# Designs tried in a protein design run: designed miniproteins, single chains, continued (3). Part 81

Each design is a single chain, and the fold is of that chain. pLDDT is the mean over its residues in the fold that is shown.

## One batch from the design tools (miniprotein)

Design m10804
Fold by ESMFold2-Fast:
Structure m10804 (fold): chain A 79 residues (1-79)
Amino acid sequence: GEEIGEKALELAKRAIRDAKEGKELIEQGPESVIRGIGLLIRAMGDAWEAELLAKKHPEAISEEARKALEEAKKLLGMK
């Protein structure tokens, strides 16, 4: 299987992309709001899974993954 650190990094990076796109779609108009909300929900799920991996396996998470997760959490209003 994939390394825990690689999975956490992939989840965090996807959460960043989806959070940025989701916020942009919500601000662009009523026709894109539902799609934007869907992307934010997916981003929150991915960030939550990455956070759990980081908490259970702190030694396996790279500095890049940790920084990406921190950015994702900030974009999503997570602590």
Scores: mean pLDDT 84

Design m10805
Fold by ESMFold2-Fast:
Structure m10805 (fold): chain A 84 residues (1-84)
Amino acid sequence: SEEEEVRALLRELGLEDLVPVALEDVDAIRANVPAGVGGRLARALGLAGRLDKVRPVLEKLAEIARRLGASEQTIENIRLLAEM
């Protein structure tokens, strides 16, 4: 599942404790990211959105996005969600 993929990726990055993290508007991220790594990350974040609604970890999610090679647009969308 995509949830298991997120968990595996966070574990590889040493951030497995962030698996319960969720974003309030993941569909906005999905709409604004290109296909490929950014698209996979956006979908993975969508599944994480069902686990928790904690905003304070959005900066850590942006760091994960950078490490996974996500687009600057994906990173900016995560940052904008933190400022809402």
Scores: mean pLDDT 49

Design m10806
Fold by ESMFold2-Fast:
Structure m10806 (fold): chain A 56 residues (1-56)
Amino acid sequence: SADEQIDELVDRVMNGEITPLEAMKQAEKLGLDIDRLHERIVERQSAGGPAPVEGS
């Protein structure tokens, strides 16, 4: 489903495999709701999760 594909992209962003911008591009190519993807990424980041960050 579309929600499952969005969740997979969010997981890849949280794992540091891809950037949020790349995830949004993939979602657009797949015909997914980019706004919904963005909201889920922001929600995960705002939770202060142990996500890896780029350098210092």
Scores: mean pLDDT 75

Design m10807
Fold by ESMFold2-Fast:
Structure m10807 (fold): chain A 77 residues (1-77)
Amino acid sequence: NKTSLKLEENLLLTEYSEEEVNKLSEEQRKLLVAKISIKALELSNAQLAKILGLSQATVSRLSPEQRYRLFYEHMES
Protein backbone atom coordinates (compact mmCIF):
# COMPACT_ATOMS: atom_id res chain seq x y z
CA ASN A 1 0.00 0.00 0.00
CA LYS A 2 1.64 3.24 -1.23
CA THR A 3 -0.24 5.37 1.32
CA SER A 4 0.99 3.14 4.18
CA LEU A 5 4.64 3.49 3.07
CA LYS A 6 4.40 7.32 3.03
CA LEU A 7 2.81 7.33 6.50
CA GLU A 8 5.63 5.10 7.80
CA GLU A 9 8.31 7.43 6.38
CA ASN A 10 6.56 10.51 7.82
CA LEU A 11 6.30 8.88 11.29
CA LEU A 12 10.00 7.90 11.27
CA LEU A 13 10.96 11.45 10.21
CA THR A 14 9.34 12.82 13.42
CA GLU A 15 12.08 11.04 15.48
CA TYR A 16 14.93 10.44 12.96
CA SER A 17 16.73 12.21 10.12
CA GLU A 18 16.18 11.15 6.48
CA GLU A 19 19.72 9.68 6.41
CA GLU A 20 19.03 7.61 9.57
CA VAL A 21 15.69 6.38 8.14
CA ASN A 22 17.42 5.29 4.89
CA LYS A 23 19.86 3.13 6.94
CA LEU A 24 17.08 1.18 8.73
CA SER A 25 16.27 -2.40 7.69
CA GLU A 26 12.66 -3.28 6.78
CA GLU A 27 12.27 -5.05 10.16
CA GLN A 28 13.69 -2.05 12.07
CA ARG A 29 11.38 0.36 10.17
CA LYS A 30 8.28 -1.73 11.02
CA LEU A 31 9.13 -1.95 14.74
CA LEU A 32 9.98 1.76 15.04
CA VAL A 33 6.84 2.86 13.13
CA ALA A 34 4.68 0.77 15.49
CA LYS A 35 6.56 2.07 18.57
CA ILE A 36 6.20 5.74 17.51
CA SER A 37 2.49 5.24 16.64
CA ILE A 38 1.68 3.58 20.00
CA LYS A 39 3.53 6.34 21.88
CA ALA A 40 1.93 9.17 19.85
CA LEU A 41 -1.58 7.71 20.32
CA GLU A 42 -0.92 6.94 24.04
CA LEU A 43 -2.40 3.46 23.61
CA SER A 44 -2.87 1.39 26.77
CA ASN A 45 -2.58 -2.42 26.81
CA ALA A 46 -6.41 -2.54 27.04
CA GLN A 47 -6.74 -0.40 23.88
CA LEU A 48 -4.08 -2.48 22.06
CA ALA A 49 -5.94 -5.67 23.05
CA LYS A 50 -9.20 -4.26 21.60
CA ILE A 51 -7.46 -3.14 18.37
CA LEU A 52 -5.63 -6.48 17.92
CA GLY A 53 -8.60 -8.70 18.94
CA LEU A 54 -6.66 -10.17 21.89
CA SER A 55 -7.21 -10.30 25.65
CA GLN A 56 -5.52 -7.62 27.78
CA ALA A 57 -3.68 -10.41 29.66
CA THR A 58 -2.26 -11.74 26.36
CA VAL A 59 -1.03 -8.26 25.29
CA SER A 60 0.53 -7.68 28.74
CA ARG A 61 2.52 -10.96 28.41
CA LEU A 62 3.90 -10.05 24.95
CA SER A 63 7.40 -8.57 24.63
CA PRO A 64 7.54 -4.93 23.42
CA GLU A 65 8.82 -6.18 20.02
CA GLN A 66 5.88 -8.64 19.68
CA ARG A 67 3.40 -5.83 20.50
CA TYR A 68 5.05 -3.59 17.89
CA ARG A 69 4.96 -6.34 15.20
CA LEU A 70 1.27 -7.13 15.83
CA PHE A 71 0.32 -3.43 15.81
CA TYR A 72 2.25 -2.89 12.56
CA GLU A 73 0.43 -5.87 10.97
CA HIS A 74 -2.88 -4.30 12.06
CA MET A 75 -1.87 -0.97 10.41
CA GLU A 76 -1.10 -2.83 7.15
CA SER A 77 -4.50 -4.56 7.23
Scores: mean pLDDT 77

Design m10808
Fold by ESMFold2-Fast:
Structure m10808 (fold): chain A 72 residues (1-72)
Amino acid sequence: SLEEAKRRVDEEVERNVELLREGRPDELRGATGEEGDIRWSVGWDLGEPPTVHGRVFKDGELVDERRVEVPR
């Protein structure tokens, strides 16, 4: 479900945000999932500030996005 996809994205974003806050960027792990017409992904950008992002798509359209900046 869309609700389940958003929950999974929030969990994976939070996990990677904590790793960045703890100074453990080498342990960052992306995640993806799909169920029917729903697809989601979590990744990061190690710019300044480092950012963790999550996206949820339905029928190929972006329907939800999370972006968390983790300043050093």
Scores: mean pLDDT 82

Design m10809
Fold by ESMFold2-Fast:
Structure m10809 (fold): chain A 68 residues (1-68)
Amino acid sequence: SPLDDVIGELLQLGGELLQRGASMDEIERELNKKLEELVKKYKLSKEEQKELRDIRDQVLRRIRQHLE
């Protein structure tokens, strides 16, 4: 599924940012930027966009817990 590939890219970026020691503000900005890029690039449906935003929120929550 294109959505599975897109989710994989978002998760990969989150992991890379965390590993390089990026700040929470940087991680949030980069994930939001990537999400908008992926929505445009893959022409995601409204349902797929909602799922991707939910995954973004889960990734940000887990990273916050790890950095705090």
Scores: mean pLDDT 81

Design m10810
Fold by ESMFold2-Fast:
Formats: structure tokens, C-alpha cells, sequence
Structure m10810 (fold): chain A 66 residues (1-66)
């Protein structure tokens, strides 16, 4: 869905900005929790929100390792 694609794009941007800022893991988790709450308020199913957050965390960990 368009909403899911937008959520993924927002999560990717959040991760990119966090990596550029040198944000801590706990800060990234807090920002993703806020995004997850916004996605849920917008009507995205829990499973879709969970998938976006899991993929964003993986992307952040890969960025930290690079």
C-alpha cells in the first residue's frame, strides 16, 4: 500500500539521519517507537508496523558495522 511504502521511506530516512548524526542505539529505538506510534495511529496493521521497525533496526545495525 502507499501508506506502507511511505512508512518504509520515513524509516529509511530516520535511519540515514541517525547514522549521519552518530545517534546512539537507544536514541534510534526511541525515534522508531515514535514512528511506530504514528503508523499505528494512521491505521497500519501491527504486523506491517513491526516489519518496518525490524527492517529499520537491521539497516541501522548494518550502517553502524560499515
Amino acid sequence: SAALEEARARADELVDEALAEGASRSEVHARLAELAAEMRAAGLPLDDVAAVVIEAVKRYEEGVAA
Scores: mean pLDDT 85

Design m10811
Fold by ESMFold2-Fast:
Structure m10811 (fold): chain A 92 residues (1-92)
Amino acid sequence: VADAVARLRATVDEVVKLAEQSDNPSAKSLAKGLREVADKAIQAAEAGDLETARQYVKGALNLARITLDAIGAPEEVKERFEADLQAAADAL
C-alpha cells in the first residue's frame, strides 16, 4: 500500500507541475481537482478501504487525462501517466 500511495503521489505531482507550467487557467483548475481526488484516494488507502481508494484512483486517472489534453501533452506522455496511475490502482 505505501509503495502504491508513493507512486500515486509522484505521478499526480508530475501532472500538476505540467499543468502549472502551461499558464492555462483551465489546466490549473483541473490540476487542483486532480490533487483533491488523489488525496481522497490516499486517505481511503491508508484507512484500509482499498475499494474506495481504487475508485478515487480511477477518478484521478480521468482527471489527469483531461488535464494533459488541456495542455496539449503528446500521446506518449498521456499513455505513460495513465499506465502509472493504473499500476497504482492495481497495486491497491
Scores: mean pLDDT 81

Design m10812
Fold by ESMFold2-Fast:
Structure m10812 (fold): chain A 95 residues (1-95)
Amino acid sequence: EEADKLFAEGAQHYSEALKAMAAGDREKAVEHARKAIEYFEKALSLLPEDDLEKKAEVYRMIANAYSLLVELGYDEYRPKAEEAEKKARELQKQI
């Protein structure tokens, strides 16, 4: 499924962002975190409205990627991380 493939690509970029951060490569970590968010947002747009479990997981990963950007010094992403986390929690309550 295309949404699952996009989610997997986003997860791979998120993993690379974590590796880059651990290695001290902040520029590479930022680039991969941003790519992860792009793929997760694309995956989210392709999911059926009633696929609450997958939507919750995607929002959780979006929140994690934005939180990583905040840790990397981009505090402007904090509201986006909080919003995505809230959406993930709201969807999980409906499951």
Scores: mean pLDDT 88

Design m10813
Fold by ESMFold2-Fast:
Structure m10813 (fold): chain A 87 residues (1-87)
Amino acid sequence: MDTKVLSLEEFLSSFKVSEEELTEAFNKYDKDGDGKIPISALPSMLFDLGYTPSDEIIDEMIKFADKDKDGKISLAEFLYMLTKYRK
């Protein structure tokens, strides 16, 4: 079934990226070496992985992962999000 609007759960359940590939992508955008990427880097990182999420999906990811409101997402937070929805 074709849809142009995905929920965060549906997007993440279709996200077929290994932890190794995801770690490599995070390291590419982790300019400070702190294990985090700026939220503004999420669309570019996902595009490099072959995904073009909507602004709505990106906002949901930010709300889920950026619990500290620091404007950054860690690899651990992203992996936790994947494990929660990848059932």
Scores: mean pLDDT 72

Design m10814
Fold by ESMFold2-Fast:
Structure m10814 (fold): chain A 101 residues (1-101)
Amino acid sequence: SLKDAILADLDRIIRHLDYLADRYADKNPEMAAKIRELARLVAEVRKLMATIEDEAVLRRVYGLVLEGAQLAVQGALFNDQELMDNGLALVRRALELARAA
């Protein structure tokens, strides 16, 4: 199903973010902390999305998580705090939307 595919992809994103945070832990602990916060937010979104049945809401929430995660990964790669913070903001919006569902 669409939901099962989205939940599986969110699980992959969480694993990737955890790996990335560990990789940055010694070199850039501030960035690592932000990546861990992003992983925590994505995990909370994933938990809420498991209970959502509205496919339009699922697609919108997932789209925000994908965009946010992509910006955050770029922020980590280029040591760009603005990109990281923009990524976090998008995932926080995804969480708010999921909570409202």
Scores: mean pLDDT 91

Design m10815
Fold by ESMFold2-Fast:
Structure m10815 (fold): chain A 128 residues (1-128)
Amino acid sequence: DELVEAAEEARRLTIQAAQALLAEGRISEEEYQEIVSAMRSVVVTLEVLVAEGKLSPEERELLLRLFEAMIRLAQAVLARDVAGAEAALAEIERLTEELIERLGRDHGLVRLAEEVLAIARRLLAALR
C-alpha cells in the first residue's frame, strides 16, 4: 500500500532527523522520545484506518501528500536546508487546514494530521 509505505518512510526519516538534532544538542532526550512516540502513534492510527477500508480516494490523496511533505521536511532538516523545511511545513499546514474544512476538528484524520504538523513544527524550530 503506497500510503502505508509513505507513512513508514516519513516515520523513518523523521526519527533520523530527530536523532541528528539530538546529537547536536538542538533538542532534549525527552523531546526526542516524544517525537518517536508521536510518529509511532501516527503510523499505527493510519494502518488501522487503511485496514478498515474507510478512507475515500480524496482522503487517501490528502494523506499521501501530507506524508510526502513530511518526508521532504525531514530531508531538509537532515540537509540543514531551512528554506526547504519552511516550504514543507507550509504544505503540511495547508493540507491540515484542508482536512479540517472537509472533516471537522474531531475527525481521526484531522487528529493524525495535527500530530504530524506538531512534529514538523518542533523539527523546524530546532533547525533554526
Scores: mean pLDDT 89

Design m10816
Fold by ESMFold2-Fast:
Structure m10816 (fold): chain A 94 residues (1-94)
Amino acid sequence: SATGEKMAKGILDFGEAALASSEERAARQARALAEMVKLQKSYIADDPETAEKVISALTESARRMATLGAFGPEAVAALEDARKTLEDELKKKA
């Protein structure tokens, strides 16, 4: 029915807006995590076992963010930058 079609479109439009908001929120959290890692890089790198776990977590987070829509690429770049920054700090301390 015409009423049913209009309701279905409204649900899809709402779902799209909610999904976009969720993707933006996930990307913001990923960027905040990346910045925190970069700020604490020296402290994290002082414990190689902890640093390796953080690097693994950043890699997994980047993999997950890569499946997001428009906000994915920026979040992935931030997480990969944090991973590289921490890896470079580890090399300096090795």
Scores: mean pLDDT 73

Design m10817
Fold by ESMFold2-Fast:
Structure m10817 (fold): chain A 63 residues (1-63)
Amino acid sequence: SEEAYKKALELAKAGDFFGAVEVLESIEDPLTRSRIWRELLLELSPEDRQKLVEAWREYEEKL
């Protein structure tokens, strides 16, 4: 949703990439989740994209 995108972007901009992943993964609908992930990745710098992907890998390993 728009709210999830905004919250995840705010967290990523603040350097809380793990928190951003938690927000994205709380999106119940898989198609919406995939779309918001893609929108966020396109908005972020290459460096921040890498950090978000690493945070996602950490999230998967813990849950």
Scores: mean pLDDT 84

Design m10818
Fold by ESMFold2-Fast:
Structure m10818 (fold): chain A 62 residues (1-62)
Amino acid sequence: SEKDRLLREASRLVDEAIRLGMPDEELQAFAERIGQALESGNIDELREVVEELRKRVEEARA
């Protein structure tokens, strides 16, 4: 499902963010937003959070 795809992508991005040394507070904020989107069943919000996390990981690679 789309939800399962987004959760796999989120998991992959979180693992990379940890390796890149992203601050714990920032990672916690993303985790909270993902949890809220899952609790509400809001796939559009989940997609937006995953996209923001992806952009942040790209910035951290630089």
Scores: mean pLDDT 85

Design m10819
Fold by ESMFold2-Fast:
Parts: C-alpha cells; sequence; structure tokens
Structure m10819 (fold): chain A 78 residues (1-78)
C-alpha cells in the first residue's frame, strides 16, 4: 500500500546515505505512517523499528518494513 511503499523508498534512501539500519527503519516507518496521516510518537517509532529488525531475521527488509508499518497503523487506529 502507499504507506508501505513510502517507508521502503525512504529506508533505501537513508541506507544509501549511510544511516544506521535501526535509525533508517525508525525514520522510514515514521515517513510511511505520516504519508497515511498518522502522527506516531517516538515510542511508536522505536517499537516499529525493533519489530522490523526482528521480522528481518526471517523476511526480506521490504516485507518486514511493510508488516511493521501495517501493525503500527492498526494500533494507531484504536
Amino acid sequence: GPGESAAIDEYMRLVMAGYDREEALRRAIGTGLRSLGYEPSDEDLEEGARLALELSKTQPIPVALGEAVRRLRERLER
């Protein structure tokens, strides 16, 4: 979806710019959620980055990142 695509594009940009993986994931998740009109907290972004890192152990980064954005979006809708 659009949030997942925005997050993946931002992640690739940040990694190519030399950002640390966890920080790149944190910022990319923020970009994805904001593109959907959400205002995630720093705590939400830290949780999302940790989730994406854990998922990346068994899944490609784009899939892990998309899943993290989706799960945080579901929590922010409540």
Scores: mean pLDDT 86

Design m10820
Fold by ESMFold2-Fast:
Structure m10820 (fold): chain A 100 residues (1-100)
Amino acid sequence: TARLGVTIFTSESSATRTRQATAATHVGTATSNAPSGVTLQLTVTLQAYIDGALAASATATATGSAAPGETAHVVATATVSVPDAPTTLVLTATNTVLAA
């Protein structure tokens, strides 16, 4: 297991909904490097709430590693399907990144 002396993390998420969406997608991306090498684990969770109740949930995990001085890049995509979307659909997306 490597200790990270210098690490740069970038985490980005996007979620898209339309008024009549039958599907919603969240894409998470993580990138890191370290002089000693790095292993990244990215977990993305997407939850859809309809009228205050959890209607759908999806979790995706991606793992990548890089040798010393190289960059690790991982992408995880979570997609949920919802019934005919009411005007009160709420989406919550979460990214978690672990580096070692």
Scores: mean pLDDT 69

Design m10821
Fold by ESMFold2-Fast:
Structure m10821 (fold): chain A 91 residues (1-91)
Amino acid sequence: GPSLEEFEDALANTNNKGAQLLAKIHLLEKDESAENQEELAKLLEEIAEELRKLLESQEAEEEKREEAEKFIEELLKKAEEARKKAEELRK
């Protein structure tokens, strides 16, 4: 399915959520904090929810729908990883 990086590039040219995601990823490269990891997880969850709602409201082609659903799963997996990292950093 599409990678997080491909999605990130597409969003950066489309809306403020993409720009926020890119900025959070860059902040994590410079300052790995529990707060930044938690914010990244929340942002990824919000983007996944927005995409899910978009798929529900639009009749997408079967192939594109399957790819988008896999991508939503990948975003949620990355969000869970970020949440676990935040918990580790707080301990």
Scores: mean pLDDT 69

Design m10822
Fold by ESMFold2-Fast:
Structure m10822 (fold): chain A 74 residues (1-74)
Amino acid sequence: LDAGLAANEARAPLHATVVRAQNLVDQGIRDGKEAEGVKQARALLLAAGVPEARADALVAAIVESVRAQREIEA
């Protein structure tokens, strides 16, 4: 239970960071500044202690999700 509580508390700030990263990517794509939004989202995840490879994968997944949604809405 200690491991579960510690993991949950550690994940709370990471979850908020991921949500902010998603908002940065979404705004960047919407403004035609995708590269800047992606860069800011990636930097935010790295600052939160996410390893580079995982941060890149997470940002890529967010970009794909947002782009797929925009393609369908076109």
Scores: mean pLDDT 72

Design m10823
Fold by ESMFold2-Fast:
Order: sequence, then C-alpha cells, then structure tokens
Structure m10823 (fold): chain A 73 residues (1-73)
Amino acid sequence: MDDVEEGMKLIERGVDLTVLANEVVKKVRDIKDEKEQEKEIEKLVKEIGKKNNLSDDEIQTLKDMALEMLKKL
C-alpha cells in the first residue's frame, strides 16, 4: 500500500521517515544473519521512533519501510 501520504504528514512535523529508514538500513546491512538483522531493525526503529516522538503506528511504518529498503539491497 502507498504510505506516501502518511510520510508527507510526518515531514510537516519535521520528521522524514525515508531518512530514518535509510539510517536503520545503514546500521543493519552489515549483519550477515537475517534473524539477527531483523532483531536489530526492531530495536533501532523503536529507539529512533521514541527519539523522534513517533506513534506506535508510525514506528510500524518506519519498520516496514526499512525492511523494504533492505530487501532491495
């Protein structure tokens, strides 16, 4: 589903989910074990989400974006 509209509303609040998702990907892409990589993604999106005052739904969107970006690498 296209989450572009939700991302645009977050940018209006000074938050760019694409930038945050890219930061998550950069930190986890060197982890060779896919299960450990997924655990670190969950940890990082929660930490980054709390730091940026994201709601639980916005944190889930961030996680989904990071996972999709990572699959394309």
Scores: mean pLDDT 73

Design m10824
Fold by ESMFold2-Fast:
Structure m10824 (fold): chain A 72 residues (1-72)
Amino acid sequence: SLRLVLPQSKEEAIALLEEMIREAERLGDEALKARAVELLQQVKAAADTPEALSALFPQLVELQRRLQELRA
């Protein structure tokens, strides 16, 4: 089964996305890297609240699943 990480803070979301950007670059997936960079910018611009962060979860989950598919 796939294991997904749901960040509990804006700082955790930023750290997760920066890690995903590095991994996408290592795997040569430019499209995934670009999407992760876009989401990172959205997270940085978002309010520092659980509600604002949770609104970004669907995109974050999709990127994590795509990255796991590349590694499998």
Scores: mean pLDDT 80

Design m10825
Fold by ESMFold2-Fast:
Structure m10825 (fold): chain A 61 residues (1-61)
Amino acid sequence: DEAQKLALKASSYEVLSELYATQAENFERQGATEESEKHRKKADEYKEKAQEYERKLNEIM
């Protein structure tokens, strides 16, 4: 099912976004600014991918 595949991808990228966002906060608390910024960028990238797959899911439903 195409809808199920898109939903799974959206959920997977959402989880990755949350993981990287949490790691960014942990690095920020440790004063590791460069590491925090890299993880925030990854969190944003995965969030955008999650939203893209959610848009594709909405287009076919």
Scores: mean pLDDT 85

Design m10826
Fold by ESMFold2-Fast:
Structure m10826 (fold): chain A 65 residues (1-65)
Amino acid sequence: MSDAERLRAVGREATERIRARDYAGAIAALEEARRLAARVLSGENREQMLGYLDLRLAEVRAAAA
């Protein structure tokens, strides 16, 4: 599986966990996606993806609180 495919798969897992109201699992999946993006992406693509994932993490954490 390519890095892009893995990142998409983890993103889908996070979405499915949010739908199931498993916010702890969604946070774990988004944190994994963030680590993967930080390792495999570079430059502006990395900055944009990390910003997006940080926003999604903040939203899920707010929903869990």
Scores: mean pLDDT 80

Design m10827
Fold by ESMFold2-Fast:
Structure m10827 (fold): chain A 84 residues (1-84)
Amino acid sequence: SAEEIARLRERGRAFAEDMKKNASQSVFDELEKFEKELEEKIRNKEISNREAAMEYGILSAFYRLLGLDEKAEEYEKKEKELLA
C-alpha cells in the first residue's frame, strides 16, 4: 500500500517534469516558426514596417518572459530599426 503510493508519486513527478520540458520545447518551436514566417512576410512585402515592428515587439516580450534576454534584445533592436 505505502510502497505502491510511493511509486505512483515518483512516476507522477517524472511525468510532470517531462511535461514541463515538452511544454518549454513546444513554445520554443512555435516561436521559431513565428520568427521564420514573420521574416518571410517582411521579405515578400506582405506586411508594413509598422506591423513587422509590432510583431518583433511581441517576440521580444515573449523572450523576456522566458528569461532569454539576449534574444529579446535582438528583436527589440529589429523593432527599432523598422521604426527608424
Scores: mean pLDDT 76

Design m10828
Fold by ESMFold2-Fast:
Structure m10828 (fold): chain A 63 residues (1-63)
Amino acid sequence: LRVGEVVQAKEDITLEGEESLVVPKGGYLQVLEVVSEERALVRAFGSPLEGYAPTSKLERAEL
């Protein structure tokens, strides 16, 4: 994963943040920051909310 990359949820993801946001399987997200091999800061498309997602549940989007 890299900053600015568009990724897709492999399964339903609950983003870790101040507010709970569930991204359904197949939902598109943009990587804002790669925190570790296991976690990235992402923003769901169509949402102003940012949250942390496990990298194991993200895959590169083929757009």
Scores: mean pLDDT 77

Design m10829
Fold by ESMFold2-Fast:
Order: structure tokens, then sequence, then C-alpha cells
Structure m10829 (fold): chain A 74 residues (1-74)
């Protein structure tokens, strides 16, 4: 459980970096991010891992902010 959550959090971080590097794929990368984030949050709640749940929420907020910045430049 913990190892799966950590892996999903790392995937979320990688997707955020990819959104910055590949803005032309923003919609695709953000859709993938939402799927990974949803699964990570579900697993964190099932494991009663509040620390991981808070980290997932923080990364989700960062991804939304990055998406909004990219859209404003279009």
Amino acid sequence: ASEEIEKLIEEMKELIERMKEEPEKLDELFAQFKEVATRALELAHEANDEKSAQEVKALALEAVEIKEEILKKM
C-alpha cells in the first residue's frame, strides 16, 4: 500500500514536469494526472495515510495552477 502510494505520487510529479515541458500535450497529460491523483488519494484514504493524502492534494493544486498558466499563454 505505502509503496504503491509513493509510486503514484512520483508519477504525479513526473506528469507535472511533463506538462511544463510538453504544453502541446496538456489535455492528455492533465487527464493522466487526474487518473493517477484519484487512485493515489483513494489508496491513501484506504491505508489511513493522511500525510500522503495531503501530499496528493498539494500536487493536484500545483497541477491545476500549471494548467491555468499554460492556458493563459495560449
Scores: mean pLDDT 83

Design m10830
Fold by ESMFold2-Fast:
Structure m10830 (fold): chain A 89 residues (1-89)
Amino acid sequence: APAQDLTVVKVEAEASTEESKELAQEIFSEYVGEVFHGPLELVVTNLEFRFLAELVERGLIPDSEEIKITITLQAGDETYTVEVTLGFK
């Protein structure tokens, strides 16, 4: 994939508990409006690592709770929607 300027348009969090969902959504909403340069796959991977680091720092451990994130990214006239499940590999 070619390198593009990808703008985070929307981030939605799903978790097993309402408390974890609210905390995750609060953290991830900070990324809306940010622009990342690179191929889509690399940008998504970098966002996954950033989200995981933020969750660990704020006291959420994704491996103890299933946290799914739906990220909507815009590049020019195209919109990409990607779902990521956060956990340790």
Scores: mean pLDDT 76

Design m10831
Fold by ESMFold2-Fast:
Structure m10831 (fold): chain A 79 residues (1-79)
Amino acid sequence: METVIRLKAETKEGFELGLKLAKRLEEAGIAKEIRQLSENELEIVLEPSASAASISGARISAIGAQIEGLESVEVEERE
């Protein structure tokens, strides 16, 4: 099963901050893949071990809520 964080920005500045967060997660070994879905949407695929131990949906939502210019942060699990 794959845990995915989907970030949507309401501004370009918010998107840039979201992208910086995604890259920091990748550098820390928490994110396996970062995919840009549109001009204002990012998909972050979490490492399986990191999904279970390092990040919960509530924590990810809290981080997203602190980033100015982010419209939404969604966490989903898929096959």
Scores: mean pLDDT 69

Design m10832
Fold by ESMFold2-Fast:
Structure m10832 (fold): chain A 90 residues (1-90)
Amino acid sequence: VLPKKKPSKKTLKEVKEFEKRIAAVLDEIDLDAAFDALKNASSEELRKTAAKALAISLGLSQEDIAKLLEIKDREELLEALKKLYEEKLK
């Protein structure tokens, strides 16, 4: 079920803490671990934050990040990020 409320202060705090965890994973571990964290995100807001952090790490523009955040399905978002990662490696 998709949330209909604006993010609460609790959700915003969880989003920031999750973003810090993703950044630490990207610095210390490979991108596969970061993608796994995105896949296991418990809320839509955590998923969007993880996707934004990964896109920034990959050096994507703000416009490309905005397009990724339009994807509401977690599986489609993960696939889109993997495709962009593969394209950047070529």
Scores: mean pLDDT 62

Design m10833
Fold by ESMFold2-Fast:
Structure m10833 (fold): chain A 79 residues (1-79)
Amino acid sequence: TTPAQDAANVVVTRLAKEAIDALSAAPPEEIDQVAADFREKHREKYVEELVALGYSREEAERMVDAAIQAAVDTVRLAR
């Protein structure tokens, strides 16, 4: 694994943990709203962190969107 991939894995893991923590606190009917609020408040921050690690903005956006969606899917399947 490259140093950039190792650093990106740390960023994505932190993003996934924050997203899961926020979504897990929500009642099932509010998961979509909490996910939307999380994207509004945090998505750009995480995209910029990945861009700073050498990823293109397009790649960073895909990685962040995939991590948030995986968190949503994880919480929905657990509840």
Scores: mean pLDDT 83

Design m10834
Fold by ESMFold2-Fast:
Structure m10834 (fold): chain A 69 residues (1-69)
Amino acid sequence: MEKAKEEAEKAIREAVREALEQGLTEDVAFSLGRSAGIQVLVEAGIPLTEKLLEWIDEVARRILEELLA
């Protein structure tokens, strides 16, 4: 679980960074980051619980805020 979460966070960060570097909006960057995190967890065979989706949203928002600073 911890390793899958680390990989998900890396995927979220990469997707958000790429979107912002390409000049995409914050909403699009957030959506791409969220999708990347979900994809990693699904490929790892982890069921998407509401709490896990909330965690992805929190991580994506935190990373978006960090990269916009």
Scores: mean pLDDT 84

Design m10835
Fold by ESMFold2-Fast:
Parts: C-alpha cells; structure tokens; sequence
Structure m10835 (fold): chain A 92 residues (1-92)
C-alpha cells in the first residue's frame, strides 16, 4: 500500500495523471477502501485529469473514491468534488 501510494504521488508530481489515477484505482481495489490520504491524492489526480482533457477517467476515479472513501475522507470529497465537477462543466 505505502509503495503504491508513493508511486501514485510521484506520477502525479510528474504530471502523469493517467498513470497516477491507475495506481490509485489499483490501491483502492487491493485495500477495499480509500483512506483520507488516498482520497486527497485521488482528488488531485482527478483535477489534473480534467485539466488534461481526460474527463471520463476523472469521472471513473471520482466515482471510485466516493464509493470507497472512509468517513474521515468525506470532508475532502465534499470540498473537492464540486470544484472538479464545475471544471468538467466549464470544459463541456
């Protein structure tokens, strides 16, 4: 888990949003949940995906985060998901 989270962060910092999203999705699948750190990284990746025009991948990631988030991660989703949805609408 730690190694996947580190790889996802490194990919995100390098602007490799699709790779970061794929790693985060794998992490959630293996763990069976998305903790606050995973959700914080995931919403950053989703924002980068939207900026890169990867709208469907961003939607997939946001849906997976929402379905698997732990209660301590809900405030991050409540704050960031509306911002990302607004950005998607502005690009449509």
Amino acid sequence: MEELLKRAREALDAGQYVESADIILELIKKAGYADRETVELGVRAAMGLVDAGQIEKAKELLQTLAENATPDAYPVLEEKVPEIIKKIEEKS
Scores: mean pLDDT 84

Design m10836
Fold by ESMFold2-Fast:
Structure m10836 (fold): chain A 99 residues (1-99)
Amino acid sequence: KKLEELEKELKKLEEEYKKIAEEIEKKVPDINSYEEVLNFPEEVKELVKKAMRLQLEGQKLKLEIAVLKGELSEEEEKELKEKLKEEEKELKELEKKLE
């Protein structure tokens, strides 16, 4: 039911992420650090921001799916939610630097 719907959304996000990641790799091969992105062309910076947001959204969906499947304890769920909040904060700070 809801699980199947979330799995379809995750698959869609992963496919979109893959396309953007391939586009970034074609323009700038071997990205080893997010700090390197600050020196990239503006068009590549926009692709990186979009890829990072899709990755975060995908991680949130994976967490929700794992919870629904009963794969996570309540403690593991809380820990992963806090980690995702921190990753979202870091993403917002990076997006601000890329403006």
Scores: mean pLDDT 77

Design m10837
Fold by ESMFold2-Fast:
Structure m10837 (fold): chain A 87 residues (1-87)
Amino acid sequence: SPEEVLERIEELLREAGRLYEVDPARARELMLEAMELIIEAFEKAGDEATVARARELLERFRASTDPEEQLRLVLQVYTLFLDRLAA
């Protein structure tokens, strides 16, 4: 369900936040997992426009070497997910 997906995403992002300064590589892996779960949720919902937007942000995340930009990009994808749940 969307609520179960939200709970898992929130868990991954909370763990990533805790590990951000201590283990950046593991934090990055958790952020990637969260972004991929969000994209899967949009795909299952048939929201092609939001999938395209989220994939663009994911590609920027994969190309980025700046941890602050990586965090900003994952939060942008998370905001797209929250906006859709609120609609």
Scores: mean pLDDT 85

Design m10838
Fold by ESMFold2-Fast:
Structure m10838 (fold): chain A 86 residues (1-86)
Amino acid sequence: MTKEEKEKELGKRIDALDDVAEILEKSNAPEELVREIRRLVLEAQRAFFEGNLEEAEEKIKKAEELIKKALPLLSEEDREEVEKAL
């Protein structure tokens, strides 16, 4: 994968994660879990903006893992919104 292709892929994933974090912040998900996901999204955005694609990808993966952990804690409606954003 070229740097340009990776930037496009990671950018799309960060945008999706930002949307998911917003949905989770409005949901009944545990506040500590939601805050950690938001922190990872912000750190991914910062790393991406600075050109640190490896760091951005690590933060994205951690956020995605926490989102998977959060999914069974959500209502069916909130889960559907998260799945549509991903």
Scores: mean pLDDT 84

